# Designed miniproteins, single chains, continued (5): the designs that were tried, part 53

Each design is a single chain, and the fold is of that chain. pLDDT is the mean over its residues in the fold that is shown.

## One batch from the design tools (miniprotein)

Design m17821
Fold by ESMFold2-Fast:
Structure m17821 (fold): chain A 82 residues (1-82)
Amino acid sequence: MDAELEAGVAFLRRVLPLIDDPAVREAIDTVIATLEKVRAGTATDADIEEGLRAAAIVQEALAAKLDEVLPLAEAAEAELAA
């Protein structure tokens, strides 16, 4: 589980340079912060709810850029396989 959360964070950090929309970048930062709190065991229900809202924005934006995003997901997975 912790490794999966770290993979998610690494993937999102690699995607940030592809995102020009400041609202989507803020949503990615919110998702990363929420995942880090979940990993630390400090996330509240409010943190999770906010993270899920941000995740919906990120998911829609990434779906539009799937061809650009897929190689970054593979690179993030490779970091955790090391």
Scores: mean pLDDT 74

Design m17822
Fold by ESMFold2-Fast:
Structure m17822 (fold): chain A 113 residues (1-113)
Amino acid sequence: SKVQEVVDKLEKTVREMIEKARKVFPPELADRLEAVARSALQAIRTLVEDPSLTKEEKIALLKGIRDTLVSELQEVAREAEAAGNEDAVRFAREMIETLQKLVDELIKAVEEE
């Protein structure tokens, strides 16, 4: 399905971004970024595969996951900025934009089913 295609794309993108993040973030921030992203992916996978949830409930929950993910990644960006790590700040902002766009694409795919 289109939903499964977008979930697979999101999982691949997160994996690639985590690998790149380890080159620009200190280990403790990279670990937190990975934990945040993997937690969001697990919540998304569980939500999408739940047959008891309505389309409207799935969309509302996906928006909540998106907002939480963006907020948590913004906190990582603030810590990188406080440390003067400009490369990590740029990376965190790109990650926020990329993942937000992919979750929005997933919401649209759920709406169109």
Scores: mean pLDDT 89

Design m17823
Fold by ESMFold2-Fast:
Structure m17823 (fold): chain A 100 residues (1-100)
Amino acid sequence: HPFPPAPVLSLEEARARVDEHLAAFLATGDRADLQAVARTVARAMEQLSLEEAEAFVEELLARIEAVKATADPERQAALDGLMAAARDLLAAHKARAAAA
């Protein structure tokens, strides 16, 4: 595949950005931070193998579950939505891999 013109988002950088935006969402309730998490996950998955993408999503889901345990009900509902979106992104990635 051709090298992307923008710098490649490393797995470590993706994890750091997810952590930053999750912390911001928990502090402020701003759903723009959840959208930033979803975009970071989608961008990372474009660069990951299927196995790496599965591991990344599983790590993310476990982290969200741990955080959700201390969140208020409104934030818990928003985090449930993010978990569903992450699962859908992984399912789409698996479907694309199977079609290739």
Scores: mean pLDDT 78

Design m17824
Fold by ESMFold2-Fast:
Structure m17824 (fold): chain A 74 residues (1-74)
Amino acid sequence: SSIQQQINSLESDVNNAESLLSKGTPSDRQKAFQQLLDNLNRISDLYAQTTNPDDRARIERIRDRVVQGLLQVS
């Protein structure tokens, strides 16, 4: 489904942002911050469209990861 494709894409993007954060340079941190903010907005939209419990649980786990990443750059 389009929702599952969006969740998979979101997970991939969060993995990339977390990889940038692990390097810890100012440039990597800035890129990660921009990616995480985009992902946070996408999470809100996906959550509103998602009724399947497993998909909702996946989105919630991704949201928690994004929030943790944003706390690291703040």
Scores: mean pLDDT 85

Design m17825
Fold by ESMFold2-Fast:
Structure m17825 (fold): chain A 93 residues (1-93)
Amino acid sequence: MVELTPEQKEIREESRERVIKLAREYEKKGMKPSEALKKAVQEEIAELDARKEQLTPEQIRAAVVGITAGALLYIGEVLDRELAERREREKLE
């Protein structure tokens, strides 16, 4: 297993948090979760591509892993919210 440098870990963590935050902000603006996530991921990939020549391959890989992890965590959050709303409806009926 390859240990990530502190800088690569930071890039991964920041990319993960940015995707989740951006998706949540688009959802608050009236986008469906799937559309919010798609837009957040596309914007993060576009920013990464624009900075590609300034980053090492390892830093790019760390960012891609972070974006992917962020997307999966956001999907989990959306599913958890849907399940919680379903349980609340079942308690009232």
Scores: mean pLDDT 81

Design m17826
Fold by ESMFold2-Fast:
Structure m17826 (fold): chain A 72 residues (1-72)
Amino acid sequence: MERGQELADKRKAEAKKLGEETAERLAKIDDSGVERARQALGSLSGAMRVRQEVDKLEAEKAAEQKAAAEAA
């Protein structure tokens, strides 16, 4: 339906800025995450990948924390 081709281009620019914020969040999670984020930041396409990985890690961590609380 709506042609999001132009919006996709805008998202690419936003992904670059978002990559910087994601890198800061990764630093809070793990040292290894920081190194990965820095590498992705060097590449425009990599920035999006880092975000996906962070989301996965956070989801798993949240699930584990919830399970631990319920186990108590």
Scores: mean pLDDT 63

Design m17827
Fold by ESMFold2-Fast:
Structure m17827 (fold): chain A 93 residues (1-93)
Amino acid sequence: MKEIKTYDLEIVNEDGKIVKIRITVIYEGEKAKIIVEFVGENNEVIEREMSIEEAEKYIEAVLKNLPITSMKVKEEKEGEEVKETEIEFEYKK
């Protein structure tokens, strides 16, 4: 079964500016594909294929180490019934 998780993150960079990052993780079999989109002046897109374990470790590191001020999570499973879950939270001022 193919599963897609999308993380829309707002982080504060070293200059105190809010940077928007979208991370899409596509789980297929024993592999995961991570697509990282930097929403800003350059609109840079980075695509990487890795193991599911490496992908989970990458997401854990991102969530633990980045100065995240806002996060939206969308989870979608491919099947006869498409299931979508949205989770939103915002850091206190």
Scores: mean pLDDT 70

Design m17828
Fold by ESMFold2-Fast:
Structure m17828 (fold): chain A 92 residues (1-92)
Amino acid sequence: LSETQQLRKQFVDKLKAILDKFNLPDSLLNGDTSSTHPLNLLALLFDARLAGDEERAKELEAKFEESLAKVKDEKLKAEILALYKEFLELLS
């Protein structure tokens, strides 16, 4: 695997662990904006930043923040925020 593919695999594995922990379906990660769940938006944001697409990344970050604000499960919200922080460190 390339370095980019290895980083993506690490991120996706952690994201899937959150899905499993909260009994969320893998179909949330279908790779398009039809799923507005914050975990799907975070996955799209990660891919946009890996691709260097700054305009798309900015759009997806705004959608992610809006979606995350609507999450009522405080434990799920905390896990998503922790993954987002880790994602920022991986791309630093």
Scores: mean pLDDT 79

Design m17829
Fold by ESMFold2-Fast:
Structure m17829 (fold): chain A 90 residues (1-90)
Amino acid sequence: MMVQVKVTTTVTVNGVTTTQTAVSAPIEAKVGDVITVTATVTNEGENPMTVTVTVEVLEGDEVLAKSAPVTATVAAGASKTLTVSATVKA
């Protein structure tokens, strides 16, 4: 089947929350496949930030899988890599 991967990233810095979404080009997948997303987050600000990443696997408007949220704190001037996986279900 052809699926798209939707990545939702929520960033909170100094009490301000920003949410961004990105949707992949269509890719081939089958039931039981594990979709893994690697996100590198860089904090170029002066304050620590909290980042939460969630991955959804979509077939059109249908959600075939949703990951648990992965949360990390990124120190000022630092970078962290987060890995998030979702398994395509029937």
Scores: mean pLDDT 82

Design m17830
Fold by ESMFold2-Fast:
Structure m17830 (fold): chain A 96 residues (1-96)
Amino acid sequence: GKEEALKAGEKALEGGREATKGTKTGVGSAAAGISGSGGYAGALIGARQGKGKEGAKEAAEGAKTAALSAKDGGGKEGYEKGEEGAKKAEEYAKKA
């Protein structure tokens, strides 16, 4: 429920930060940060509104987008670590 949604958001934010850190381009880094933060925000809003499953899905999607932004920005390490964060967020989304 709510706790799983919040954990999904936390993992999305972690994945977004790793994607941002591992990205070689400023544009890719910004896109990764925005996507990870957006997922986190979606999880918080969903949890608050009793829509924890929907918020957790937003977190997982944001983290995946952050990882892809790192890949497009030439950051293989950021992509790999971002994907791991996205996978963990998705596991919490399934439990929410």
Scores: mean pLDDT 74

Design m17831
Fold by ESMFold2-Fast:
Structure m17831 (fold): chain A 57 residues (1-57)
Amino acid sequence: MVMKNPEEVLKAYEKLISEMSDNASKKAFLKAAMQYDTSPSVKLFAQEKLKQLEQEE
């Protein structure tokens, strides 16, 4: 694809988040993704991941 679709972006975000060892860094990244990204599916993904992290350790 000449343009990345939201699914490719989501997979890249999941990989990046999994490489972070610190939950605070993960939360900061997800909050930035929700604020900065214009894609509704990416925002929804970031919101769901943020909720998961808050409910985990």
Scores: mean pLDDT 71

Design m17832
Fold by ESMFold2-Fast:
Structure m17832 (fold): chain A 72 residues (1-72)
Amino acid sequence: MAEIEEKIREEARAAIEYARANPEELRAEIAADAASMSELQRRIAEAILALDEERLIELAKEMVKQREEAAA
């Protein structure tokens, strides 16, 4: 879990920085993929657009938990 948590925090920070620098581009990317997104992926996209790093990290951890539950 520690390695996954570090990666999640790094990726969340990078995603927020990208969203701050390129909000229009990110919005267009999300819109293009919206029809194929799961509910969780949509929530993650919303958190990135909102620049909510804490929410993004929580949602990413939830995604990892769902993967583990599906594998169990």
Scores: mean pLDDT 77

Design m17833
Fold by ESMFold2-Fast:
Parts: C-alpha cells; sequence; structure tokens
Structure m17833 (fold): chain A 62 residues (1-62)
C-alpha cells in the first residue's frame, strides 16, 4: 500500500503511489499470463524505482 511504502522507505506520497500503481499493473498482467514479457518488464521497473529508496532507508537505519 502507499502508506506502507511511505512508512517503510520514507518515500514521498507521489512516488509511493506511482510504485504501488506499477506493482498492481504488473501483478494484474502476471495473473493473466505468468509468462507475459510485459509483466516481467513492469516488475523490473518497480524494482528499479524501489531500489534506491530501499537502500537509503537501510542506510538511515545503520
Amino acid sequence: SVARLQTLYGLPEEEARRIVALAREAGRLYRADADSPEAAALGGEVNKLAREPSEAYLAAQA
């Protein structure tokens, strides 16, 4: 959820909403076709968008 991303990673609301929207779309495509290249591509984008905030969050907790 948006609130969870804001709480766990300190993300601004707009960026958290974008990540949640992309993750939901990737999940929808994946449920329709597990071998979908579109689902894989969106999953990769979600991982890229979450990577830097996740690393920053972990660094802040060190």
Scores: mean pLDDT 65

Design m17834
Fold by ESMFold2-Fast:
Structure m17834 (fold): chain A 87 residues (1-87)
Amino acid sequence: KELEELLEKAKEESKKVTLEQVKEAGKKAKVHADKHGTKEAEVKLAFELILRLKRAGVSDEETEKILKELGISDEAIKKAKELYEKL
């Protein structure tokens, strides 16, 4: 059972690193999306971030909070969530 404990620790560390990396990448990607000035680019960014945050085990509520903190519009978040639900 020591192997299970090691795997849980590795998951927690990986999750923490992944969350920080996703937030940093999201900030940079938002700047690029804003330069393109299209709603479609913003929806695509929101969708990519939802996929990565969900994979990292982040809750729906926390995912939405992070996207809003990055300055992504409520409209883009809604459309990205609709796309995610169709997967």
Scores: mean pLDDT 72

Design m17835
Fold by ESMFold2-Fast:
Structure m17835 (fold): chain A 59 residues (1-59)
Amino acid sequence: MDQQIQELVKQMQEQAKQAGELLRQARESSPEKKPELLKKFNEKAKQAAKLSDEARKLE
């Protein structure tokens, strides 16, 4: 049902927003903090990609 797709899309958007914020923080932060922020960004980007794939399978 559409609700499952909507939930996945909402979770994907949340992960994408978090990834975007982490990337912005990494660009503005000191060199010492960048590796940690980039690692978190990659994890959030990976989660968004998986959620996108799951939503595609329900269509």
Scores: mean pLDDT 79

Design m17836
Fold by ESMFold2-Fast:
Structure m17836 (fold): chain A 64 residues (1-64)
Amino acid sequence: MVTIKLPKPGKYTVVVRDSNGNVVATFEAEGEEIELDLPPGTYTVEVRNEKGELVLKKDVTVSG
């Protein structure tokens, strides 16, 4: 599990990409943090606010 803190409370669109750039998850999150339960691997997480502005982009590695 990976927790990503958001800059402020709000509604966000989250896109998770694997190491090959394939979208493996897309969902809407509300609040101040996002919890990801993903299989082991390396991912890029892109978070956009309700206006479609990219507010956060992180590379995360999930171990088993």
Scores: mean pLDDT 80

Design m17837
Fold by ESMFold2-Fast:
Structure m17837 (fold): chain A 100 residues (1-100)
Amino acid sequence: SEAEKLAKEAAEIAEEALKAVKENTDNEEAIKLAEKAVEYARKAVEAKSVEEAIELLEKAGKYLGKAYAASKDEKAREALEKAAREISEIIARLRRIARA
């Protein structure tokens, strides 16, 4: 389904952000928070409803924001901010599917 493809795209976005964080910082807190974002994005792929996927991706976005706040590295911050924006756009698209 389109919803499943969007959830998979969000998981890939979160995983790429985690990779960028790990490549640019040794800040254990930022890494753990980014890992939590990936965990929630992956759970969204296995969600039983569009509504559940939205809730899980909103949690992923929250953890990307926390990782951004914990990070001092500019490249890690840029990757986290980009991922949060792209996941927010996916959430908006999923909300349109839920209304249809």
Scores: mean pLDDT 90

Design m17838
Fold by ESMFold2-Fast:
Structure m17838 (fold): chain A 97 residues (1-97)
Amino acid sequence: MEEKIKLVDEFAEEALKNSEDEEEQLLLLAQKLARYLGIPEPKTMAEALEILARVHRELAEPLLAEAVARGEVAPEEVAADWAALEAKVAELIAAAK
C-alpha cells in the first residue's frame, strides 16, 4: 500500500517538474500511471481523469475497508461517498470530452 502511494507521489512530482499547467500536469500523471498499469496512455483529458479515478479508488478502497472493519465508518456511508465521487468524476469526464 505505501509503495503504491509513493509511486503516485513520485509520478506527481515528475509531472509538476515538467509542467506549470495544471491540466498538463494531470495528463502527464495519468500517462505515467497508465504505463504502470500496462494500459494505453491517455490522449485526452477525459481518458486521463478515468485513469486517475481508477487509481484513487484502488488506493482508497483498502483503507476504507480497514476503517469499516474497525467500526470507524459505516459501510453505507462509504457506499454513498463512492457514489457521489463517481458521479462527480463522470460529470468531469463528460465536460472534458
Scores: mean pLDDT 65

Design m17839
Fold by ESMFold2-Fast:
Structure m17839 (fold): chain A 59 residues (1-59)
Amino acid sequence: LSDEAIEKLRQFLLDENLTVDELIEEIKRDPEAVRQRLLSYGLTEEEADKVIEELLKLG
């Protein structure tokens, strides 16, 4: 996962007022909705998929 993708994820979390744990819970409820939101923040499909995969490993 690139540093740019990590920075975009951090900005997403700040804008949505979400913790990492809360984002993991949202992914578990609706991974496709989270994926689409990450894409709207400028992540590529590959970066969004990697973010979801990595966060699910933490939860």
Scores: mean pLDDT 82

Design m17840
Fold by ESMFold2-Fast:
Structure m17840 (fold): chain A 92 residues (1-92)
Amino acid sequence: SKVQELVQEGSEKIEEMIKKKVPAEEIVEEYMRYLEEVMKELPQERVDLYLGAVYAESSDEEVAKETAETTEREKMLEVLREKVEKAVKEYL
């Protein structure tokens, strides 16, 4: 349940930051830190599938797997960050 604890704590902290009208850039940094902590608690294979799915913009497990195997991790993390930045700005 460490992942569940991280999800709960991360969600509560992000909600508090939104209520306090913290700048979007700081909310993005906190959300990215939260995702990194969750990813540390998951098996590497699950993290790779998640990053591949985000990068490929696909819910197909085979597409996500092939994407993770052929794409540099750093590039997938860059795209994840861009999607988080967009989501935070659209939510605020």
Scores: mean pLDDT 81

Design m17841
Fold by ESMFold2-Fast:
Structure m17841 (fold): chain A 74 residues (1-74)
Amino acid sequence: MRAEAERFAEGFARGIMKALGIDLSTEEGKEEFERLKELWLPVGELAALYDRIFEARRAGKLEEAERLRKEFLE
């Protein structure tokens, strides 16, 4: 879950850097990338939770999916 959250946060950070045209090869660009990953980590954690709920639903574990939603999102 934590590794998944970090992966989503990195994806968001890369997307923002590309949209803004920030060069990741520069020292300043690398520093901004790390800042954005940290900033988007809570959103990455939420995305990882939704991913787990979605996988549980796909596996037919509807009660587990609902428990995860209530326990961590409510």
Scores: mean pLDDT 76

Design m17842
Fold by ESMFold2-Fast:
Structure m17842 (fold): chain A 95 residues (1-95)
Amino acid sequence: MKEIVTVVARFLTPTYASTVLEAAEEASKKYGVIVSVTIEGAAPGQRIEPGTRITITVLGTPEKAVPAAEEVLKLIEEKSGAELEILSRTVNLIK
């Protein structure tokens, strides 16, 4: 059984798209899950301004998908010093 975890968050402070993508890749490798990140209004390599929304989608086993999503959020904050406001968390089971 697989699980899709979707987290929608808003940046409260500026950061860089490259830092967000590095955080996603690191969490993906650590947990052996697929992580996809969509950044509203930002091109790859561009600066993310406060108020920008991101959608983090993690596909993996139930035991790994939620921890991996939380690790992405943690790594973004640790690598960039950016603060995020969590707007939603959704978990869907795939049979």
Scores: mean pLDDT 81

Design m17843
Fold by ESMFold2-Fast:
Structure m17843 (fold): chain A 73 residues (1-73)
Amino acid sequence: MSLSEAAEQAAKDMGLEEYAPKIKKEVEKGGDTLQGALAAAGKLSHELFEQGQEAKGVQLAQAIGTAARDAAK
């Protein structure tokens, strides 16, 4: 699986289905790399923080980071 697909599934597993398409798109923009996945996590968690959803932002960043590490071996 690509990192973008792994990150999308991680978001769905966390109950963040509304963010799954945005996560996939942002990871794909980074070239489906670990660096791109981490950049997407930072960007999207920051957006959730600004919306007052800090806990979900942290959970999302952790899920993407874990999925990216698992997909990278």
Scores: mean pLDDT 76

Design m17844
Fold by ESMFold2-Fast:
Structure m17844 (fold): chain A 89 residues (1-89)
Amino acid sequence: AEAEKRLQEAREEADRGADEIGAIAAQGTVAELTKGQEEGDKYQEELDAKRAELVARAAEVGPEVALYAQVRSGTAASKGALAARRALY
């Protein structure tokens, strides 16, 4: 079914986007801790914009995929930031 394929592709896109968001969160955390809050804020703005875009694209497929993208990207950002903090300390 075409709908099933679209849902699968949207979930795969959400997973790829979440990985990218996690990497940005890690880089932003390193920048904040090493260079200061202003550098961290730049990464946070990029992260917020990419999360909003990812969720909006998922919402075009369906509300359940939008929720999946929202949760996955949020979890990835939190894990990326935590991993970066642990690596620096």
Scores: mean pLDDT 83

Design m17845
Fold by ESMFold2-Fast:
Structure m17845 (fold): chain A 70 residues (1-70)
Amino acid sequence: LEEELERLRAELAEMLGLPPDASLEELQKKFAEMKERASKAPEVAQPLADRELAEIEEKLRRLKELEKQL
């Protein structure tokens, strides 16, 4: 359980450009910032970025579920 949590956290941190020991709050904040940046550039459509954001969102959801189990 702890090992899976640490791995997911490290993967998310790497994808978001944060250190592998970043907290869930930091991961969520960074993800929200990335989403907001994409929204503020209406003429800049990045299909790859949209797919990446979806992957990050799914992994964050899974991490939250594991954190709830504690």
Scores: mean pLDDT 71

Design m17846
Fold by ESMFold2-Fast:
Structure m17846 (fold): chain A 95 residues (1-95)
Amino acid sequence: SVQDLLRQVVDVLIRSLERLISETTNPAAAAGLEQIRAELLATKNPTLDFLRGVADRLADLAASLQESDPRTAMDLGALEVGLRTAIVSIEKEEE
């Protein structure tokens, strides 16, 4: 179901964020990642609009970290692109 796909995307995002949190030595990066992770964990019924909001927050965090933690910024950018691609694929399933 579409809901199962949305749940799978959230679960993949949580695992990816946990990896990035473990790899970063930047406290601001860790704090931003933990905030996004907490929102994903709190979500019982994820929606496409919720995931679009998460993608925007990943982009904003990446932009804020470009100078202080460029590796985490790059990884966040890749995660944002992957999430936006998944959103488009799920939208086609709802048509």
Scores: mean pLDDT 88

Design m17847
Fold by ESMFold2-Fast:
Structure m17847 (fold): chain A 87 residues (1-87)
Amino acid sequence: MARIEELLRRLVEAAVNEDSEAANEAVEELTRLLVELGLSEEEAREIAFEVQGLILSSVLRAKAEGKEPDKEKIVEEALKLLEERLA
């Protein structure tokens, strides 16, 4: 499994479980990965928080509708956002 995809899955699980510590660790690790890809720390952190915001919004919306969050679909949407930002 790709390292980015694994981090996105960890962020989704943290959001579903309301685990702030796990969420913070995954955001910091994603930020470091984006810096390794050639982004500045500032840009990497902004993108990482945008990805986290998408994940949190998707989880909250599913919960408000009385549905279980579709974790794999949320990971796919977050990955698409990352690909668009890195293009």
Scores: mean pLDDT 83

Design m17848
Fold by ESMFold2-Fast:
Structure m17848 (fold): chain A 61 residues (1-61)
Amino acid sequence: SMEEAYEKVKEIYAKVKAEKPATKEEFHQKFTKGVNELAKELNLSDDEKSEIVSRVAAEEA
């Protein structure tokens, strides 16, 4: 479900943040990779993926 995907993306965001990447670019690369792997696992569309990422980024950053 979209709610499950949202919670998992939030977990990915928190995990990447906890790794303390040296740059914002490095953070985005790691976050994007995690989200893409999750989207493949959950069969999310590109639109669904973009919507969840935008929501998490707005809430957490």
Scores: mean pLDDT 79

Design m17849
Fold by ESMFold2-Fast:
Structure m17849 (fold): chain A 67 residues (1-67)
Amino acid sequence: SAEEKALEAYKTSKSLLSDEEIAELEAQLKELSETDPERGRELLEKVMPQLLAQALKKYLNKEIEAV
């Protein structure tokens, strides 16, 4: 599943995507969804594990901050 791939990327990756790289990918995905939805979907599928890993990292940091 995408969650399992994200967890593995989070565990094994020595470098996750930066916030700037995430913003760039989100902007590119938005543009592609309007101009070429098929390519947008392909890009989303390729980067989804890294996006989920970054989201998980932010979620964990927020939970630690809330305690």
Scores: mean pLDDT 66

Design m17850
Fold by ESMFold2-Fast:
Structure m17850 (fold): chain A 85 residues (1-85)
Amino acid sequence: MPKLVTVTVVIESEDPERTAEAVRRAVEEVPGVKEVETYVLTSAKGRPLVVTVVTVEESARDDVIEAARRAAEEAGGEVLSVSVL
């Protein structure tokens, strides 16, 4: 039985809605992904943040991180943090 992990990616973007959709689509294409949730927030300094939470098979963890980073960068966002639980 594959072990599941939760990957959380926090992205800063001037176009948060576009960035959220790009990251969601890229991550959903990774085999082993079970659930994807995205949240658009405003930071204390008024900068938009996209938080993406992915439940994925542990073996596909790095593929999810790479897909999220690439999609975020192509949408003009910057990845601030990645955590795995």
Scores: mean pLDDT 84

Design m17851
Fold by ESMFold2-Fast:
Structure m17851 (fold): chain A 84 residues (1-84)
Amino acid sequence: SEEAEERAKIAEELGLQKVAEKVRTEKLDKVEAVLAAYEERRDELVAEIQAANPSLSEAEARAIIDQSIAQLKEIHAQRQAELA
């Protein structure tokens, strides 16, 4: 539970809620580009998390970013299903 709360806080600090809102509201053809651009920044985001949280290992920082990307892809998939 404590780890889940810490991960949620890091996600909020990265502005992931703003990215999630774009994924929910943007045109579907543009959402793929938004997700691709965010995923291309994966290594940069990992470095930013580690810089802000030096106690985190690279593996832990990567796990946080990977979970966030997976969540955004799930939101996109749900939107596609709603239009089918």
Scores: mean pLDDT 71

Design m17852
Fold by ESMFold2-Fast:
Structure m17852 (fold): chain A 86 residues (1-86)
Amino acid sequence: MKAVNLDVAGRILAVAAQFAKELGDEEAWRSAATGAYQAFVDAAKLYEKEGKKDEASEILERGARDLAPVNPELAKKLQEEAEKIK
């Protein structure tokens, strides 16, 4: 899977998680937030394999911002992963 496709998937899942949270669907919210987290991490790993360390860090930082209103704990984990790269 291409890094850009995983980044797009992560953004879509983060939006889906926000929608599920607003509807009170805790199962859909947790599933979508976890999926977004995993997609951003996988996208960053693919960029690292390409030697694009700055792009990997940028995706994790943006993913943390996208997930902060939906799942602050997963957002914090993404920020920590970004700091490990840089």
Scores: mean pLDDT 83

Design m17853
Fold by ESMFold2-Fast:
Structure m17853 (fold): chain A 66 residues (1-66)
Amino acid sequence: GDLDEAAELVVELTGLSREKARRIVEGAAQLARDLGEEVAAQMLAKELGISLEKAREIVRLGLRGL
């Protein structure tokens, strides 16, 4: 599902475990519901040290999976 796809992207980009990646995706999706997708993507990109493009994709997939 979309949550699993988002978690796989986090694993590939960061090397974190699948368990940690899933929690990060769920947290980012919840943040996007509360503050909006762009804010969540910007915060995720900064926190994980990934590109804003990849953070946006992760947030979008996470939201669809909730």
Scores: mean pLDDT 86

Design m17854
Fold by ESMFold2-Fast:
Structure m17854 (fold): chain A 99 residues (1-99)
Amino acid sequence: APVTVGASVEVEKGDVLEVRVLVDGAPAAAADTEVRVQLGDEVTALAVDAAGTARYTAPRSGTALVTATVTAPLAPGSEVTVEVYVNGELAARSSVVVP
């Protein structure tokens, strides 16, 4: 079953978000990873690179809701972590453990 983890960060217009998705501390596979950012009423799907990283430039100020979903089957006890960097600084980190 897909595993979803979310985090929220405050952004200003022009801020660069780097979203890193990790499974058990290793980069998540791009083919099996979906990253979305919701800012206001708009949801943007992001491309994930080979390092499990997605990038987003904020078009306006507000609270950005970041959602990462790993679609590949994961073993029970695996940890999925999302880290959100704003302009190169770690702003949020969230993890879920697969039951």
Scores: mean pLDDT 84

Design m17855
Fold by ESMFold2-Fast:
Structure m17855 (fold): chain A 73 residues (1-73)
Amino acid sequence: MTREQAVEGGRAMAEAVAAGDLAGARAIAGSLGKSTGVPAEELFRLALEAVEAGASPEEAGERVGDYAYSHAR
């Protein structure tokens, strides 16, 4: 997985959270978790917390994507 792909996944997850599509966000977290080895629930929580704190989907996506990429196995 590239860094750009991880950031795309994070952004898509944050957009789903912002839209209230929690099931969609969890599905994206599951896919990103399988690709990186990072627990899906951890990625989902990071996206949820960032959006709740008022981060844009772009900012939340970069944060989640960077975390997933940096912790990839």
Scores: mean pLDDT 82

